# Designed miniproteins, single chains, continued (5), part 29

Each design is a single chain, and the fold is of that chain. pLDDT is the mean over its residues in the fold that is shown.

## One batch from the design tools (miniprotein)

Design m17048
Fold by ESMFold2-Fast:
Structure m17048 (fold): chain A 97 residues (1-97)
Amino acid sequence: SYEETVKEILEKAKKRLNEEIEKIGKEYNVSEETLENYKKRGNEKLNKAAEKLKARPDFKEKTPEEIERELNEETGRIAHEIETQIKLEKKIEEEKK
């Protein structure tokens, strides 16, 4: 069904987001606990973005490809915000040496 297709697109977007956050966490040597917190926050933001998309009057007219594109763009934005925050936290920690 269309609803199942949308759910699959969201699940794939969450998987991509988690993979990107994990990659960033490994690059910056982030603890597993901190990484899981960022994954939780990122997934919450992505869920909110999906609900906003579903609330749009034109949502029923969107193709699965258009929905996937919009959620992928949101995934990239969230990942970039998380990387920026991690970089800032690492810089602050190094300055406290």
Scores: mean pLDDT 83

Design m17049
Fold by ESMFold2-Fast:
Structure m17049 (fold): chain A 60 residues (1-60)
Amino acid sequence: SADELIEKAREALEKGNYEEAFKLARQAIEVDPTNPEALRLAYEAYKKLGKEKEAFSLTA
Protein backbone atom coordinates (compact mmCIF):
# COMPACT_ATOMS: atom_id res chain seq x y z
CA SER A 1 0.00 0.00 0.00
CA ALA A 2 2.62 2.57 1.01
CA ASP A 3 4.91 1.35 -1.80
CA GLU A 4 2.10 1.84 -4.35
CA LEU A 5 1.45 5.38 -3.07
CA ILE A 6 5.19 6.16 -3.27
CA GLU A 7 5.30 4.87 -6.87
CA LYS A 8 2.29 7.01 -7.84
CA ALA A 9 3.77 10.06 -6.10
CA ARG A 10 7.04 9.61 -8.02
CA GLU A 11 5.13 9.26 -11.31
CA ALA A 12 3.14 12.43 -10.55
CA LEU A 13 6.40 14.32 -9.86
CA GLU A 14 7.83 13.13 -13.19
CA LYS A 15 4.70 14.37 -15.00
CA GLY A 16 4.81 17.75 -13.23
CA ASN A 17 1.64 17.07 -11.21
CA TYR A 18 3.19 18.45 -8.02
CA GLU A 19 -0.07 18.92 -6.11
CA GLU A 20 -1.09 15.30 -6.75
CA ALA A 21 2.44 14.10 -5.93
CA PHE A 22 2.31 15.93 -2.58
CA LYS A 23 -1.11 14.43 -1.74
CA LEU A 24 0.06 10.90 -2.62
CA ALA A 25 3.29 11.30 -0.63
CA ARG A 26 1.29 12.52 2.39
CA GLN A 27 -1.00 9.47 2.10
CA ALA A 28 2.10 7.23 2.02
CA ILE A 29 3.34 8.93 5.22
CA GLU A 30 -0.07 8.28 6.81
CA VAL A 31 0.26 4.57 5.99
CA ASP A 32 3.97 4.36 6.98
CA PRO A 33 5.17 7.46 8.90
CA THR A 34 8.72 6.04 9.22
CA ASN A 35 9.31 5.73 5.47
CA PRO A 36 12.09 8.19 4.48
CA GLU A 37 11.28 7.92 0.75
CA ALA A 38 7.72 9.13 1.32
CA LEU A 39 9.03 12.06 3.39
CA ARG A 40 11.58 12.94 0.69
CA LEU A 41 8.92 12.88 -2.05
CA ALA A 42 6.59 15.10 0.01
CA TYR A 43 9.41 17.61 0.52
CA GLU A 44 10.35 17.62 -3.18
CA ALA A 45 6.72 18.13 -4.23
CA TYR A 46 6.35 20.93 -1.67
CA LYS A 47 9.38 22.77 -3.09
CA LYS A 48 8.06 22.38 -6.65
CA LEU A 49 4.62 23.65 -5.58
CA GLY A 50 6.23 26.85 -4.28
CA LYS A 51 7.80 27.48 -7.70
CA GLU A 52 4.59 26.52 -9.56
CA LYS A 53 2.40 28.88 -7.50
CA GLU A 54 4.85 31.75 -8.07
CA ALA A 55 4.90 31.18 -11.86
CA PHE A 56 1.10 30.83 -11.96
CA SER A 57 0.62 34.14 -10.11
CA LEU A 58 2.87 35.91 -12.63
CA THR A 59 0.89 34.55 -15.62
CA ALA A 60 -2.61 34.99 -14.15
Scores: mean pLDDT 75

Design m17050
Fold by ESMFold2-Fast:
Structure m17050 (fold): chain A 80 residues (1-80)
Amino acid sequence: VSEEIRKFIENLDKLSDEEAIKEVERLTEKVLEKLKDNPEQVEAVEEHHEEIIELIKQGKRELAKEKLETLLSAVEKLEE
């Protein structure tokens, strides 16, 4: 999942808003499956999901990348 998030961040500027939102939803579902035994972290991921989608809709793609990098760091710690 971490490698998929990394690739998404790298390609974010090449995607339409619709494509980017679909990818955020797909990646969030995969992250939530990994975190199903950690309810506190599930809530944090859901909040980041909502923030990232709103940032994409507003054209604030650089801020969306920063939020995605935060999510990536959290996922990488879980994969250790």
Scores: mean pLDDT 76

Design m17051
Fold by ESMFold2-Fast:
Structure m17051 (fold): chain A 71 residues (1-71)
Amino acid sequence: SEAQALLQKGLELKSQGDAARKQGKYQEALDLYRQARDLLTQANAIEPSPEIQALLALVDKEIAELEKKLA
């Protein structure tokens, strides 16, 4: 489904963001998490789920922490 494809790509981008963050590439990680958030938001809009909502909460937390580091 479209929602499943968006979820898979969102998870891939979140994973890439996690890797960039661990490497200290904070701007790259922030950009990747923002892209992941957008795709996960689209997936949740098509097929809402508690799992996607939990992933969005985790991604939003990472974005907030990185924005604070880069401020």
Scores: mean pLDDT 90

Design m17052
Fold by ESMFold2-Fast:
Structure m17052 (fold): chain A 60 residues (1-60)
Amino acid sequence: SMEDELKAAEEAAKAAARGVILGDLEAGRQGMERAVKRYPSEFAREAAEKALAAAERALG
C-alpha cells in the first residue's frame, strides 16, 4: 500500500542517515540517493526525498 511504501521510504532514509553519521559521508549520501530512486511510487519517492533533505540539513 501507499502507506507501507511511505513507511519503508522513511525507514530507509533514517538508516542511510545513520550510516552517514557512523561511517563514510560520501558512501552514505550515495546510499540515500539509491534508496530514494528505487521506490516504486512517486508519493514514496517524494516522502523519501523530504526525509533525505532533512537528514542532509542536520548533517551539514
Scores: mean pLDDT 62

Design m17053
Fold by ESMFold2-Fast:
Structure m17053 (fold): chain A 59 residues (1-59)
Amino acid sequence: TAAELARRVVERAGELAGSRPLPADPEEMIRAGERATREAIREVAKETGVPVGAVSRAV
């Protein structure tokens, strides 16, 4: 379901953020957050076989 996809994306993005030091610069922090979310969406799509667009729309 869409709720399950959204939950998985949030969990994966948190794991990615937790494994790396946070940038001190606000612009870099925003960019890093966007990158982590994008990667999380991609990974969830691969694991579930759901298209990236559908996973992105679930969040």
Scores: mean pLDDT 72

Design m17054
Fold by ESMFold2-Fast:
Structure m17054 (fold): chain A 66 residues (1-66)
Amino acid sequence: SAEEAFNKGLEYEAKGDYEKAAEEYKKALEIDPKSGLAGKALHNAIVQYAKLNRPDKALEVYDLVK
């Protein structure tokens, strides 16, 4: 579910694995782009990629929702 993916993102983020955290937030967004979690998942994924200095990946996430 979107909630499971979002929670996995939080777990990876707490461990400092920002790349896997971003991937899980992106999965949450893709599973249910219209859920109440979608905006948080989008924001959190972009924040993780910013920490990784990967603006290319942040743009990919943005392109999923336009």
Scores: mean pLDDT 81

Design m17055
Fold by ESMFold2-Fast:
Structure m17055 (fold): chain A 80 residues (1-80)
Amino acid sequence: SHDQAVQLAQQGAELVKQGEEYEKQGNYKEAADKYKQAADLYRQAADLAGTDPELGPLAESLRESADELLKKSEELKKKA
């Protein structure tokens, strides 16, 4: 549903903020874990948005954000 997709995206955004905080502290392992969790939530939000033809662009945007966060998570794991 639209509301559930929005809630999952908001939860993902909160985890991104937590990841940024850990990254600033040099805690790359915790930052990587938060970015991966955020990516998982954005993918779930994208899957729900993708069931609505009007939300196709939102679903694609969320998938792109998830892919970027997953890449960032893997890069930070290499620093840990």
Scores: mean pLDDT 85

Design m17056
Fold by ESMFold2-Fast:
Structure m17056 (fold): chain A 67 residues (1-67)
Amino acid sequence: MKKVGLIRGKTEEEAKEAGKIVKEKFGLDEVIVLPGMSSEEAVELALKLQKEKGYEVILADASKVLK
């Protein structure tokens, strides 16, 4: 099963930095950076990826990862 991280952040730079940390900590295959995306939108995307693609999805917010 492919492990994918969906990383939200206020800026693209914050989300990329958080994505690097999350990928390393959780052993993810891929990270998708979602700057400016809401928590609700990210959850909807995660459910779609799990249902349609069979991915294992981890959701993270850069503000929580970087602090």
Scores: mean pLDDT 81

Design m17057
Fold by ESMFold2-Fast:
Structure m17057 (fold): chain A 69 residues (1-69)
Amino acid sequence: SGEEAIKLAEEALRAAEEGKDEEAIKLGNQAQRLAVQSLARGDEESAREAAEILRKAREILEKRGVNPG
């Protein structure tokens, strides 16, 4: 669901902030898959919100030299 995509994206951001890089990547990939599914179902708002949160998580990882995939 879109709500689940947002929740996993928030968990990915928290993991990135805590320096848990592998966990952040795993959660981020799961959130992105759910966001794509939400978009396919017409839930553009939830997909956009999840993408914005994931962008913040990615920026944190990239600043540490971690490639999030």
Scores: mean pLDDT 83

Design m17058
Fold by ESMFold2-Fast:
Formats: structure tokens, C-alpha cells, sequence
Structure m17058 (fold): chain A 97 residues (1-97)
């Protein structure tokens, strides 16, 4: 799981602080897919979402009984915002659940 998170973050050229890395590993341990964390980190790096919004989305995923629905709803929201690449990636992740 740690190796998968590191690989996904590296794919997008994302560098984390030690605090951010530990927080993201906690979300992975709680069952959030590493690819979703990497997409949210990418969008934050690009200034497309805030840290507060990213953290809220991660908390919703942790507490949801239907993560596939949450990911599909998020993909729809990103598509409406014009984040087509990220929306397509989220749909693929949801289909694997």
C-alpha cells in the first residue's frame, strides 16, 4: 500500500511533506484508493482545488458506505468543472470497486 501511494504520487511529480505523507498513508489504511489521493494531490498542486476541499473529499470517502457512488459523484463534479482527465481516472477507479 505505501509503495502504491509513492508510485502514484511519482507519476504526477508530487512531492509531499512528512506530515502530508503520514496523513495520506492514514487515508490509505482506512481504505481510500492511493490513485484517488494522488489525483486530489495533483489538483491541489495545479491550484484547481483547495487543501480544505481535498481533505473533505478524503474524509467523505473514509466514512462512506458506498465509495463507488462517492467516486462517481466526484467524477461528475470534476467533469462539470472541466477537469476531464481527472474525471475519467476517477470513473476507472470506481469501476474497479
Amino acid sequence: MEEELEAELKKYGITLTEEERQRFLDYVEKGVPPKVIAILAKLRKEGKITKESADEILDILVNSKDRKKVLNDLAYSFEQAGYKEEAEELKKIADEL
Scores: mean pLDDT 82

Design m17059
Fold by ESMFold2-Fast:
Structure m17059 (fold): chain A 90 residues (1-90)
Amino acid sequence: MATKSEILQLISELYRIALEAAKELGLPKQQVDRIIDLVNKAIEAVEKGDYEATLKALEEIVQLLREAGVPDEFLKKAEEIYEKIKKALS
């Protein structure tokens, strides 16, 4: 059974990858701010035990990266971490 700390570590790793992708692609401040907002919402949802809200926020981060056209390497890593979190919360 995954601990809350393990889930928060995975969210932190997804955040790092999302910020690296945003920096590499030169995303506008508004999109970077959106990623930060979604990560904060995911963390708050985990702390409240709202795993549905957690997964929705993380899914929106992955979708934002996909729509922004980030390189496949970053997108695959983000999707891999999302799947790990999803399995940990099921």
Scores: mean pLDDT 84

Design m17060
Fold by ESMFold2-Fast:
Structure m17060 (fold): chain A 70 residues (1-70)
Amino acid sequence: MSREEIIEYLEELLEEHRDDPVKASTLHELLELAKQLSKEELIEEIKRLLGVVKDPAAQEVLREVLEFAE
């Protein structure tokens, strides 16, 4: 999966979850990271965030993005 494909997927998920403030906020953060980091660095950062984020909704979208990116 390319970095550009991950960015497009994040934009699609953000549109789907725009009315969920936790999911939307998490997806916005991931979009900014995806623009600055390599694909490998983004995947590692998502894995790190899954270890520290306590909100179940945020964890759910992080897992969904990770499954797509791998």
Scores: mean pLDDT 82

Design m17061
Fold by ESMFold2-Fast:
Structure m17061 (fold): chain A 57 residues (1-57)
Amino acid sequence: MTDEEAIEIASRIAKELAKSNGVDPEKAVALATREVLERKQSPEQAAIIAVLEAMSE
């Protein structure tokens, strides 16, 4: 899986989780991208971590 593919998957999951948790989807996508690129997290884990971080913002 390329970084681009992982970012696309993570972004889709992050948007759905953000909507369910009252979080800004754009913020969640930006944070999920960082988790994939910097911490090499799986797309699903990156999305979960991103939404939790966005909630604490």
Scores: mean pLDDT 80

Design m17062
Fold by ESMFold2-Fast:
Structure m17062 (fold): chain A 66 residues (1-66)
Amino acid sequence: LKEEIEKLEEEIERLEKEIEELEERLRKAKEEGASREEILELEIELGVKQLELAVLKLVLEKLKKK
């Protein structure tokens, strides 16, 4: 169980890093005047990663309560 918690914490950390990268890319795209379509694609990708992060955090919380 503790090994599962540690694995989830590592996955959460990696996903947070990916989200930070996408946020930086989105910010640069907006600053450089990228197309609305490109900005929308980045926003969708960011949203999907944020949902994945939320799910992993919920699983982690449930495991810690056991």
Scores: mean pLDDT 82

Design m17063
Fold by ESMFold2-Fast:
Structure m17063 (fold): chain A 64 residues (1-64)
Amino acid sequence: DLEAEVDRLLALADSLAERFPEQAARIRGLAEQAHQAVKAGDFETARRLIEEARRLLAEVGEQM
């Protein structure tokens, strides 16, 4: 289900891009890296990148 989490983070980053462009770009970058890790079978790296993206998303949520 890591691919579903990546897709969700990419969609959330796109939705934030107008109001929070720097944070959106960072979240998108982490999600793209997580996607590559999933495709490579590196699920530990993918989980770490997803959690980092979620932390950034939570920081943006505090500003909303």
Scores: mean pLDDT 82

Design m17064
Fold by ESMFold2-Fast:
Structure m17064 (fold): chain A 55 residues (1-55)
Amino acid sequence: SEAYELLDKAEEYLKKGDLEKAEQLVQKAIELAPDDEEVRERAEEILARIEEARR
């Protein structure tokens, strides 16, 4: 799934410290698969990590 590929990329950018790019990729994944609960759950986890990393 393309949404899963975007979430994988978001995790990569999060590890690299590019929080803005990571957030953009997560938002794109949600847009591509709005009715996929697994995509939503994973996106929420990544967004929570992005918030943590901003500290």
Scores: mean pLDDT 84

Design m17065
Fold by ESMFold2-Fast:
Structure m17065 (fold): chain A 80 residues (1-80)
Amino acid sequence: MSEEELELEIELSLAQMQAEIAKLMAKNPKVDKEELKEYLEEIIKYVEEVKERAREAGMEELVKEAEELIEELKEVLEEL
């Protein structure tokens, strides 16, 4: 695995962890929904950037995982 491929896998894993935190925050009625919406939009943007870099690197499986994460996050955002 190239250093670039390893970095992209780590970045997607970090984004997945942030997504899980955001999903937990969405279940908490004390959380500011406007701030959570901005946080989700930032994660989506970051994952889209990782997806494009993964596509350029030929990492088809990582592109698919990133697309699935973006879709899941957009669904959470629509429910807010």
Scores: mean pLDDT 84

Design m17066
Fold by ESMFold2-Fast:
Structure m17066 (fold): chain A 102 residues (1-102)
Amino acid sequence: GMSAAEAGEEAARAGAEAAKAAESPEAVAAGTAAAVAGVGAAFAARRAEERGSPEAAEAAAEEALEAAEAGREAAAAETAEARAEGAREAARAAGAGAAAGA
């Protein structure tokens, strides 16, 4: 199955794709923030696994998967406004994943 760190990496990739699909500077910034936070979630999840905190790793993975879904929805969105909103939600969820795994 997918590890917590792999979930964070998927969130980072989804955030990057949201940034590439973005049509406004605000959406590009949000997608980029989601990609950076997704990387952070992956590292935090890996550290949680290394220190023997499976609950923290699980929480980080759940938030990272939400971020990946939001990032994919942003990349596929039909309007610039929907892309920006999805990218902001992806950044929020990825940030929560990084915090949960820390």
Scores: mean pLDDT 79

Design m17067
Fold by ESMFold2-Fast:
Structure m17067 (fold): chain A 82 residues (1-82)
Amino acid sequence: SIEEELKKIFEENGIELDEETIKRLAEAIENNDEELLSLLLEKIRIDYALENPEKFNLTEEDIELLKKRKEELEKKIEELLK
């Protein structure tokens, strides 16, 4: 399934996604929902950066800004899923 393929692709790149995120990504792809897909991918990138701050040379200010952006993304994603 597309969900299993997505899980494997992200795991091969060191990113572990929960089942809900994988399901939402698959649904966005199947529905050609480019806005939802873009927001979900941005959230995944931010989560990865926050888990690996040293890899991206993130400052404390960068971390705070990314956390605020993550909250905005979560609200936007929730509104699109209503």
Scores: mean pLDDT 84

Design m17068
Fold by ESMFold2-Fast:
Structure m17068 (fold): chain A 92 residues (1-92)
Amino acid sequence: MRDRTYRRIGSRANSGSVDQASQTFRSMSPSDVVMTMQQMSGVSVDIARAGADSVLSHGSVSISDLRSVQQRMQQSNQQSGQIFQQTIDQLS
């Protein structure tokens, strides 16, 4: 049930506008943003930045979870992976 919600949100964020993704991520907890982004593939730089900004603004998330997101993004879009690497560096 909750996992299907994360997949649905992630799919819509990846296929929708950057503004819609940004609003969605800002309405979620940092952990929910991370869980959503872990289930996404082929994430654009703009969508990755919206997720990273939401995580940074709330300030409470596991570095290991951020590394999982970074690795997943890096496999399909190197620049999107680098955005999350910068987020990890800032929170470390």
Scores: mean pLDDT 72

Design m17069
Fold by ESMFold2-Fast:
Structure m17069 (fold): chain A 63 residues (1-63)
Amino acid sequence: AARDPVTQLTARQLEVARLVAEGLSQAEIGRRLGLSPATVSRHVREILRTLGLDSREALRAWL
């Protein structure tokens, strides 16, 4: 691909996105990154919005 849309994400959002692609739950991602599950959920929603995706499954397929 001529574009790298993943550069639209911050470093933290990219870390969260990669863990979501691995199939980790919000609680597992929170434990890995030292974030609450609620904070992880907010990051996931912002990542999906930034990339124009509608689900975590779409994000996994995208990465």
Scores: mean pLDDT 75

Design m17070
Fold by ESMFold2-Fast:
Structure m17070 (fold): chain A 71 residues (1-71)
Amino acid sequence: MSDDELEAAVYLVALAVYLAVAKAEGNEEIAAVAQETLDRAQAAFEAGDYKEAARVAKEGIERVKKLEEEQ
């Protein structure tokens, strides 16, 4: 893997874990945000745009963390 591909993969996995936890806890708002950003990041990754995939996945993680603080 390239370093960009590996970084994107790490953030995608982290975002997927946040999504799984939100679904398990029944947090529909966090689950929706995580799903939306994961779908966008996966689309970029499949297109080979690893920098965009990492950027979107990081955005998703930051949005999820902000929502967690508002609980």
Scores: mean pLDDT 84

Design m17071
Fold by ESMFold2-Fast:
Structure m17071 (fold): chain A 60 residues (1-60)
Amino acid sequence: MEVKVEKEGNSYKVTAKYGDTTVELTYDNVSEEEAKKKAGEAAKRLHELLERQRELELLA
């Protein structure tokens, strides 16, 4: 998993890539470490949902 963090004022803009899934998220009032953790979990969950969607397409 790859994570890139950019600080914008009082917020952290995080780009997280898991497999072929990429998410960009902005977090306020958190540390850089918290922002990375949350974005990484979001990318992983989205990737798992996309894999599940592929399974459902086989049932249609």
Scores: mean pLDDT 77

Design m17072
Fold by ESMFold2-Fast:
Structure m17072 (fold): chain A 72 residues (1-72)
Amino acid sequence: SEAEEAIKKAKKYLQLGLFYLMTGNYEEAIKYFEKAIDYAKRAIDLGNTEEAQKILKEAEEVLKIARENLSL
């Protein structure tokens, strides 16, 4: 389904963002976390709420961390 594809993409981009965050590449991490957020929001709109909301929350939390580190 379109919702399942959106969840898969959200997870993929979250994983890529986390990889860049761990390696100190904060600009790249931010780009991938923003993509993860976009796909998680799409999945929520398509009716997959629990898993998508969990991904959205995690992506927003790690995006904040990446942005704070980039400003240092």
Scores: mean pLDDT 86

Design m17073
Fold by ESMFold2-Fast:
Structure m17073 (fold): chain A 112 residues (1-112)
Amino acid sequence: MTVLRKGEHLYGSTLADSSAAHAAVVNAALQAGLRAAAEAEEAGKSPEEIAQEMARAVADALAAAPVPVAWSTRIGITVQGKEVTLDIDVTADGGFRVTGYVDGEKVVEITR
């Protein structure tokens, strides 16, 4: 997955490196969440537990690799007939909020 911010103010040789670093952090966080969801589903966990495991994995990935660029995204999966959604909000100062929902009901929120 590649996510690029077209609003970057850097020009020249640093722009591509900044965009690649941003995309790598976003991709790593999303992959960590999806991997945690797959492992939790194989373990027979509930949709609420899957949402919690996804949120933890994303938060741990973001804490390990602070993002110098603000971004937000949403991950959605369907498990056991329910929609598990994860909202990820990251600030340029390295703060983040990861919120998990099952069928629109908030079941987890992790902030730093």
Scores: mean pLDDT 74

Design m17074
Fold by ESMFold2-Fast:
Structure m17074 (fold): chain A 96 residues (1-96)
Amino acid sequence: ALEHLEEAIAHAEKAAEAAEKGDGKAAEEHLRKAIEALKKASDQLPKTREVSLLSTSALMNLMAGRVNLSLGDYEAAAQSARAAKELAEELKKLAE
């Protein structure tokens, strides 16, 4: 779980940086990889209420990032990716 959370955090950060630079293709690739890593991490974590809420919130922010990117709203996409990163970091603290 920890390895996949670290992957999700790293890809969420790279997605935000790419969106801030106007690189929509790189942002989309990193958002997709962050979603995949977060799903793998969530499957391995305890099914507690706090873990479920943080995992769902992080996933929804990554999905919102992809939607905003598709609409050309790179600022909103970057904000969503950074929010997902912060939520995944809180989830990592619970996994440690």
Scores: mean pLDDT 87

Design m17075
Fold by ESMFold2-Fast:
Structure m17075 (fold): chain A 55 residues (1-55)
Amino acid sequence: SLDETIKLNEKALKIAEDMLERARELGGWSPETLERLERAVEQLKKQIEKAKKEK
């Protein structure tokens, strides 16, 4: 269902945001890796908003 898709994407977003926050806090990650994680976060946010708008 759409609700299940939203919940799964929200869980994935929380994981990705937590990873990004820790990566920035601890340092040592490559700029390329950080950019990839930032893009993943942005994509998940857009997917969640699109799904919520369609509901």
Scores: mean pLDDT 79

Design m17076
Fold by ESMFold2-Fast:
Structure m17076 (fold): chain A 73 residues (1-73)
Amino acid sequence: HMTPEQLQDEIDAALARMEVTLAEKYKDKLSPEEIERIIKRVEEMLSKATNPRVQAELKEDIERLKKLLEEKK
């Protein structure tokens, strides 16, 4: 079954998706610096992810956050 490391990947993916969704919903309340911090956290999660599905989901989340950041610049 799933290893502790694989379970952590799934948790990270879920947390990243939640952060992205909330950042998109509340974008007017977030500074560019706050969005950049979220991007860095998700990129760190991606660097540790071993599951290809989780890697793909985290990459999409990073793209969505980068789009939000560009809209604020």
Scores: mean pLDDT 83

Design m17077
Fold by ESMFold2-Fast:
Structure m17077 (fold): chain A 73 residues (1-73)
Amino acid sequence: MMAQGQKVLAELKEELERLIEEALRRGASIEELKQRAVKAVSKAIEKAPDEYVDEIVQTAAELVGRGIERLRR
């Protein structure tokens, strides 16, 4: 079974991937994607143990960065 921090991180990854796919499907703005991602990350940080905060922030930055690049093209 996943530890609580691992569960929160996995849920965040799935949520961010869904947000990116939705943004691509409907042609959402980069700003909308960023705003939704910030809300998801904030909730994940509140739920996760402190030891996972850095991993959450780094993972979110990488996923959202890739999503923004896909929206530009």
Scores: mean pLDDT 80

Design m17078
Fold by ESMFold2-Fast:
Structure m17078 (fold): chain A 118 residues (1-118)
Amino acid sequence: MTDAEIRELVAALRDPSASTEERLELMERLVEAARELARRGTAADVRRAVSIIEAVLGEAMRLAVLGDEAARERAAELVERAREILEEIRPRLSPEEAAALEGLLEDAEALLAEARAA
């Protein structure tokens, strides 16, 4: 996947008119792109994977607050996949970058768990 394609998917995810289903489909595509970039393992590809994970986690946190039960379940699965990608790229990250992404993952996981308890 090209930088232009990734940028278009992230921009589409930020569209306020996008439906929940469209957002979940975009998140799925972005997670698969991040996994492929993580496997390539170049510094540039790792930076792109980080940017994608941040975008997906931000939307997952939004869906934890605003989504229905089905959307939250799908978002939780995507957050789990994002965690797997973080573990794969962790040796390529600075300690500060790894800690920042771990914090975002923990925040997304906590919000989704809290929504499930309500």
Scores: mean pLDDT 83

Design m17079
Fold by ESMFold2-Fast:
Structure m17079 (fold): chain A 68 residues (1-68)
Amino acid sequence: SAEEALRKLHEELSKDPRFEAELIGDDTLVITNKGPVTHLIGLVLRVIGDYPDLEVSLEGNVLTLRAK
């Protein structure tokens, strides 16, 4: 489910020092990029490919993922 995808991504990214990940409620994950923009672009492409049920919003160095 979209909620399970967000929980798995939060668990994974919370262990990655390149990012800061915060789960807001059960339906929103906010990811802040702490390194080069190329890392953020790679993450966006991976999420779009692997999790089509997630709404993706990118603003500067912040990626917001929402359950549809």
Scores: mean pLDDT 82

Design m17080
Fold by ESMFold2-Fast:
Structure m17080 (fold): chain A 89 residues (1-89)
Amino acid sequence: SSSELLRRERSREVAREVGRLLLAIGNALDGRYEEAEELLETQTWLSEESKKELEELIKEAREIREKYPEASEDELAGILLKKILEERK
């Protein structure tokens, strides 16, 4: 159906957006805050509320790093991705 096709296409867009989010969070966890901020600033499709949510996710990423100091970026990204997907079901 048309609704199913649109849902699938939207899922692809969400996956790309989540990928960009994880990249921004990864940069922040590496101490590359300029790159993280630049990625958020260049997103013209984000509402002010969404930008604030992303800033909160970056803060949560830092808290997860403090909880799991030995975790790799990929491991932290996996934890954050799981949380994001659970919230956006």
Scores: mean pLDDT 64

Design m17081
Fold by ESMFold2-Fast:
Structure m17081 (fold): chain A 71 residues (1-71)
Amino acid sequence: SPAMEEAEKLAREIAERIVANTDLSQTDLEAVKKVVANYLIDKFKDKIDPQTAKEEFPKIVERAFEEVLAA
């Protein structure tokens, strides 16, 4: 869906910004991913069903950080 594509793009942009501006050796990255997922759930609450968002957004955030860290 267009809303899911927007969420994936935003997750990627957030992950890129965090990785570029954060010392990952001193960061609880798992806690950061949870904060980002919750931010996206709230931001897209009027476009995406909350239950679907809670299930999918943690996965989207995980993939975004994996792809950014692999680059």
Scores: mean pLDDT 86

Design m17082
Fold by ESMFold2-Fast:
Structure m17082 (fold): chain A 60 residues (1-60)
Amino acid sequence: GLEEREKEIEEELRRHERELLRRYLAGEITPEEARALAQAHLERLREEDPEAVERLLEKR
C-alpha cells in the first residue's frame, strides 16, 4: 500500500541526502548545488509517486 511506498521514498531521500552531504564534505559540490540537487531529486520522486510524496511532506 501507500505506507510501503512512503517508507521506501523516505529511505531513498535519506540515502540521497547522505550522499550529497558526503560529496559536499569532499569539496565536490557547493551548498547551493547540494540544495538544487536535493530539490531536483524530490521533484523526480514526486513525479513518480505523487501520493506517497504528498503524504510524506504532509507529516513534515
Scores: mean pLDDT 78

Design m17083
Fold by ESMFold2-Fast:
Structure m17083 (fold): chain A 86 residues (1-86)
Amino acid sequence: SGLEKGLEEIEKKLFEPVKELEKKAPELSLEELEKKAEEILKEMEELVNYYSTVVPEEVRKWLKELLEEVKKRLEKIIEEHKKKLE
């Protein structure tokens, strides 16, 4: 259905920037990585807030869970980068 395709596109939009940052992380300084992670998180929060105004309650709960997963993945990227600098 159109809704299912829309949800798949939302998930892709939330996680593709995180995946790209994971790929580029070894090439970035810690400061550059932290700044890019903060920018991605802000953009994803704005995106989730927008979609939350146009989707049913159950989908809103799912979007909040996806945003928490994005936050955890970004934090993991930074922590793994810090460990490689030791």
Scores: mean pLDDT 82

Design m17084
Fold by ESMFold2-Fast:
Structure m17084 (fold): chain A 72 residues (1-72)
Amino acid sequence: SMEELEEEIRLALARMALAVALLTEESPEAVATAVVRTAVEKLGLSPEEAARLLLEAGVPRGVVRRALARVA
């Protein structure tokens, strides 16, 4: 179903956010901000949904909160 596909996409985004945060020379905050912006602008997710994906991937709450503030 579409709902199952969306769940699979959400999990893939969470994994990708973790991988990018681990591999990039950018600060985790910069990476988190880019992920939230991309999810909102390109994938049609709400900022809160994008934040949940980052939290699910293990990104610290403080980093996620600052990323949300920057895309508001």
Scores: mean pLDDT 73

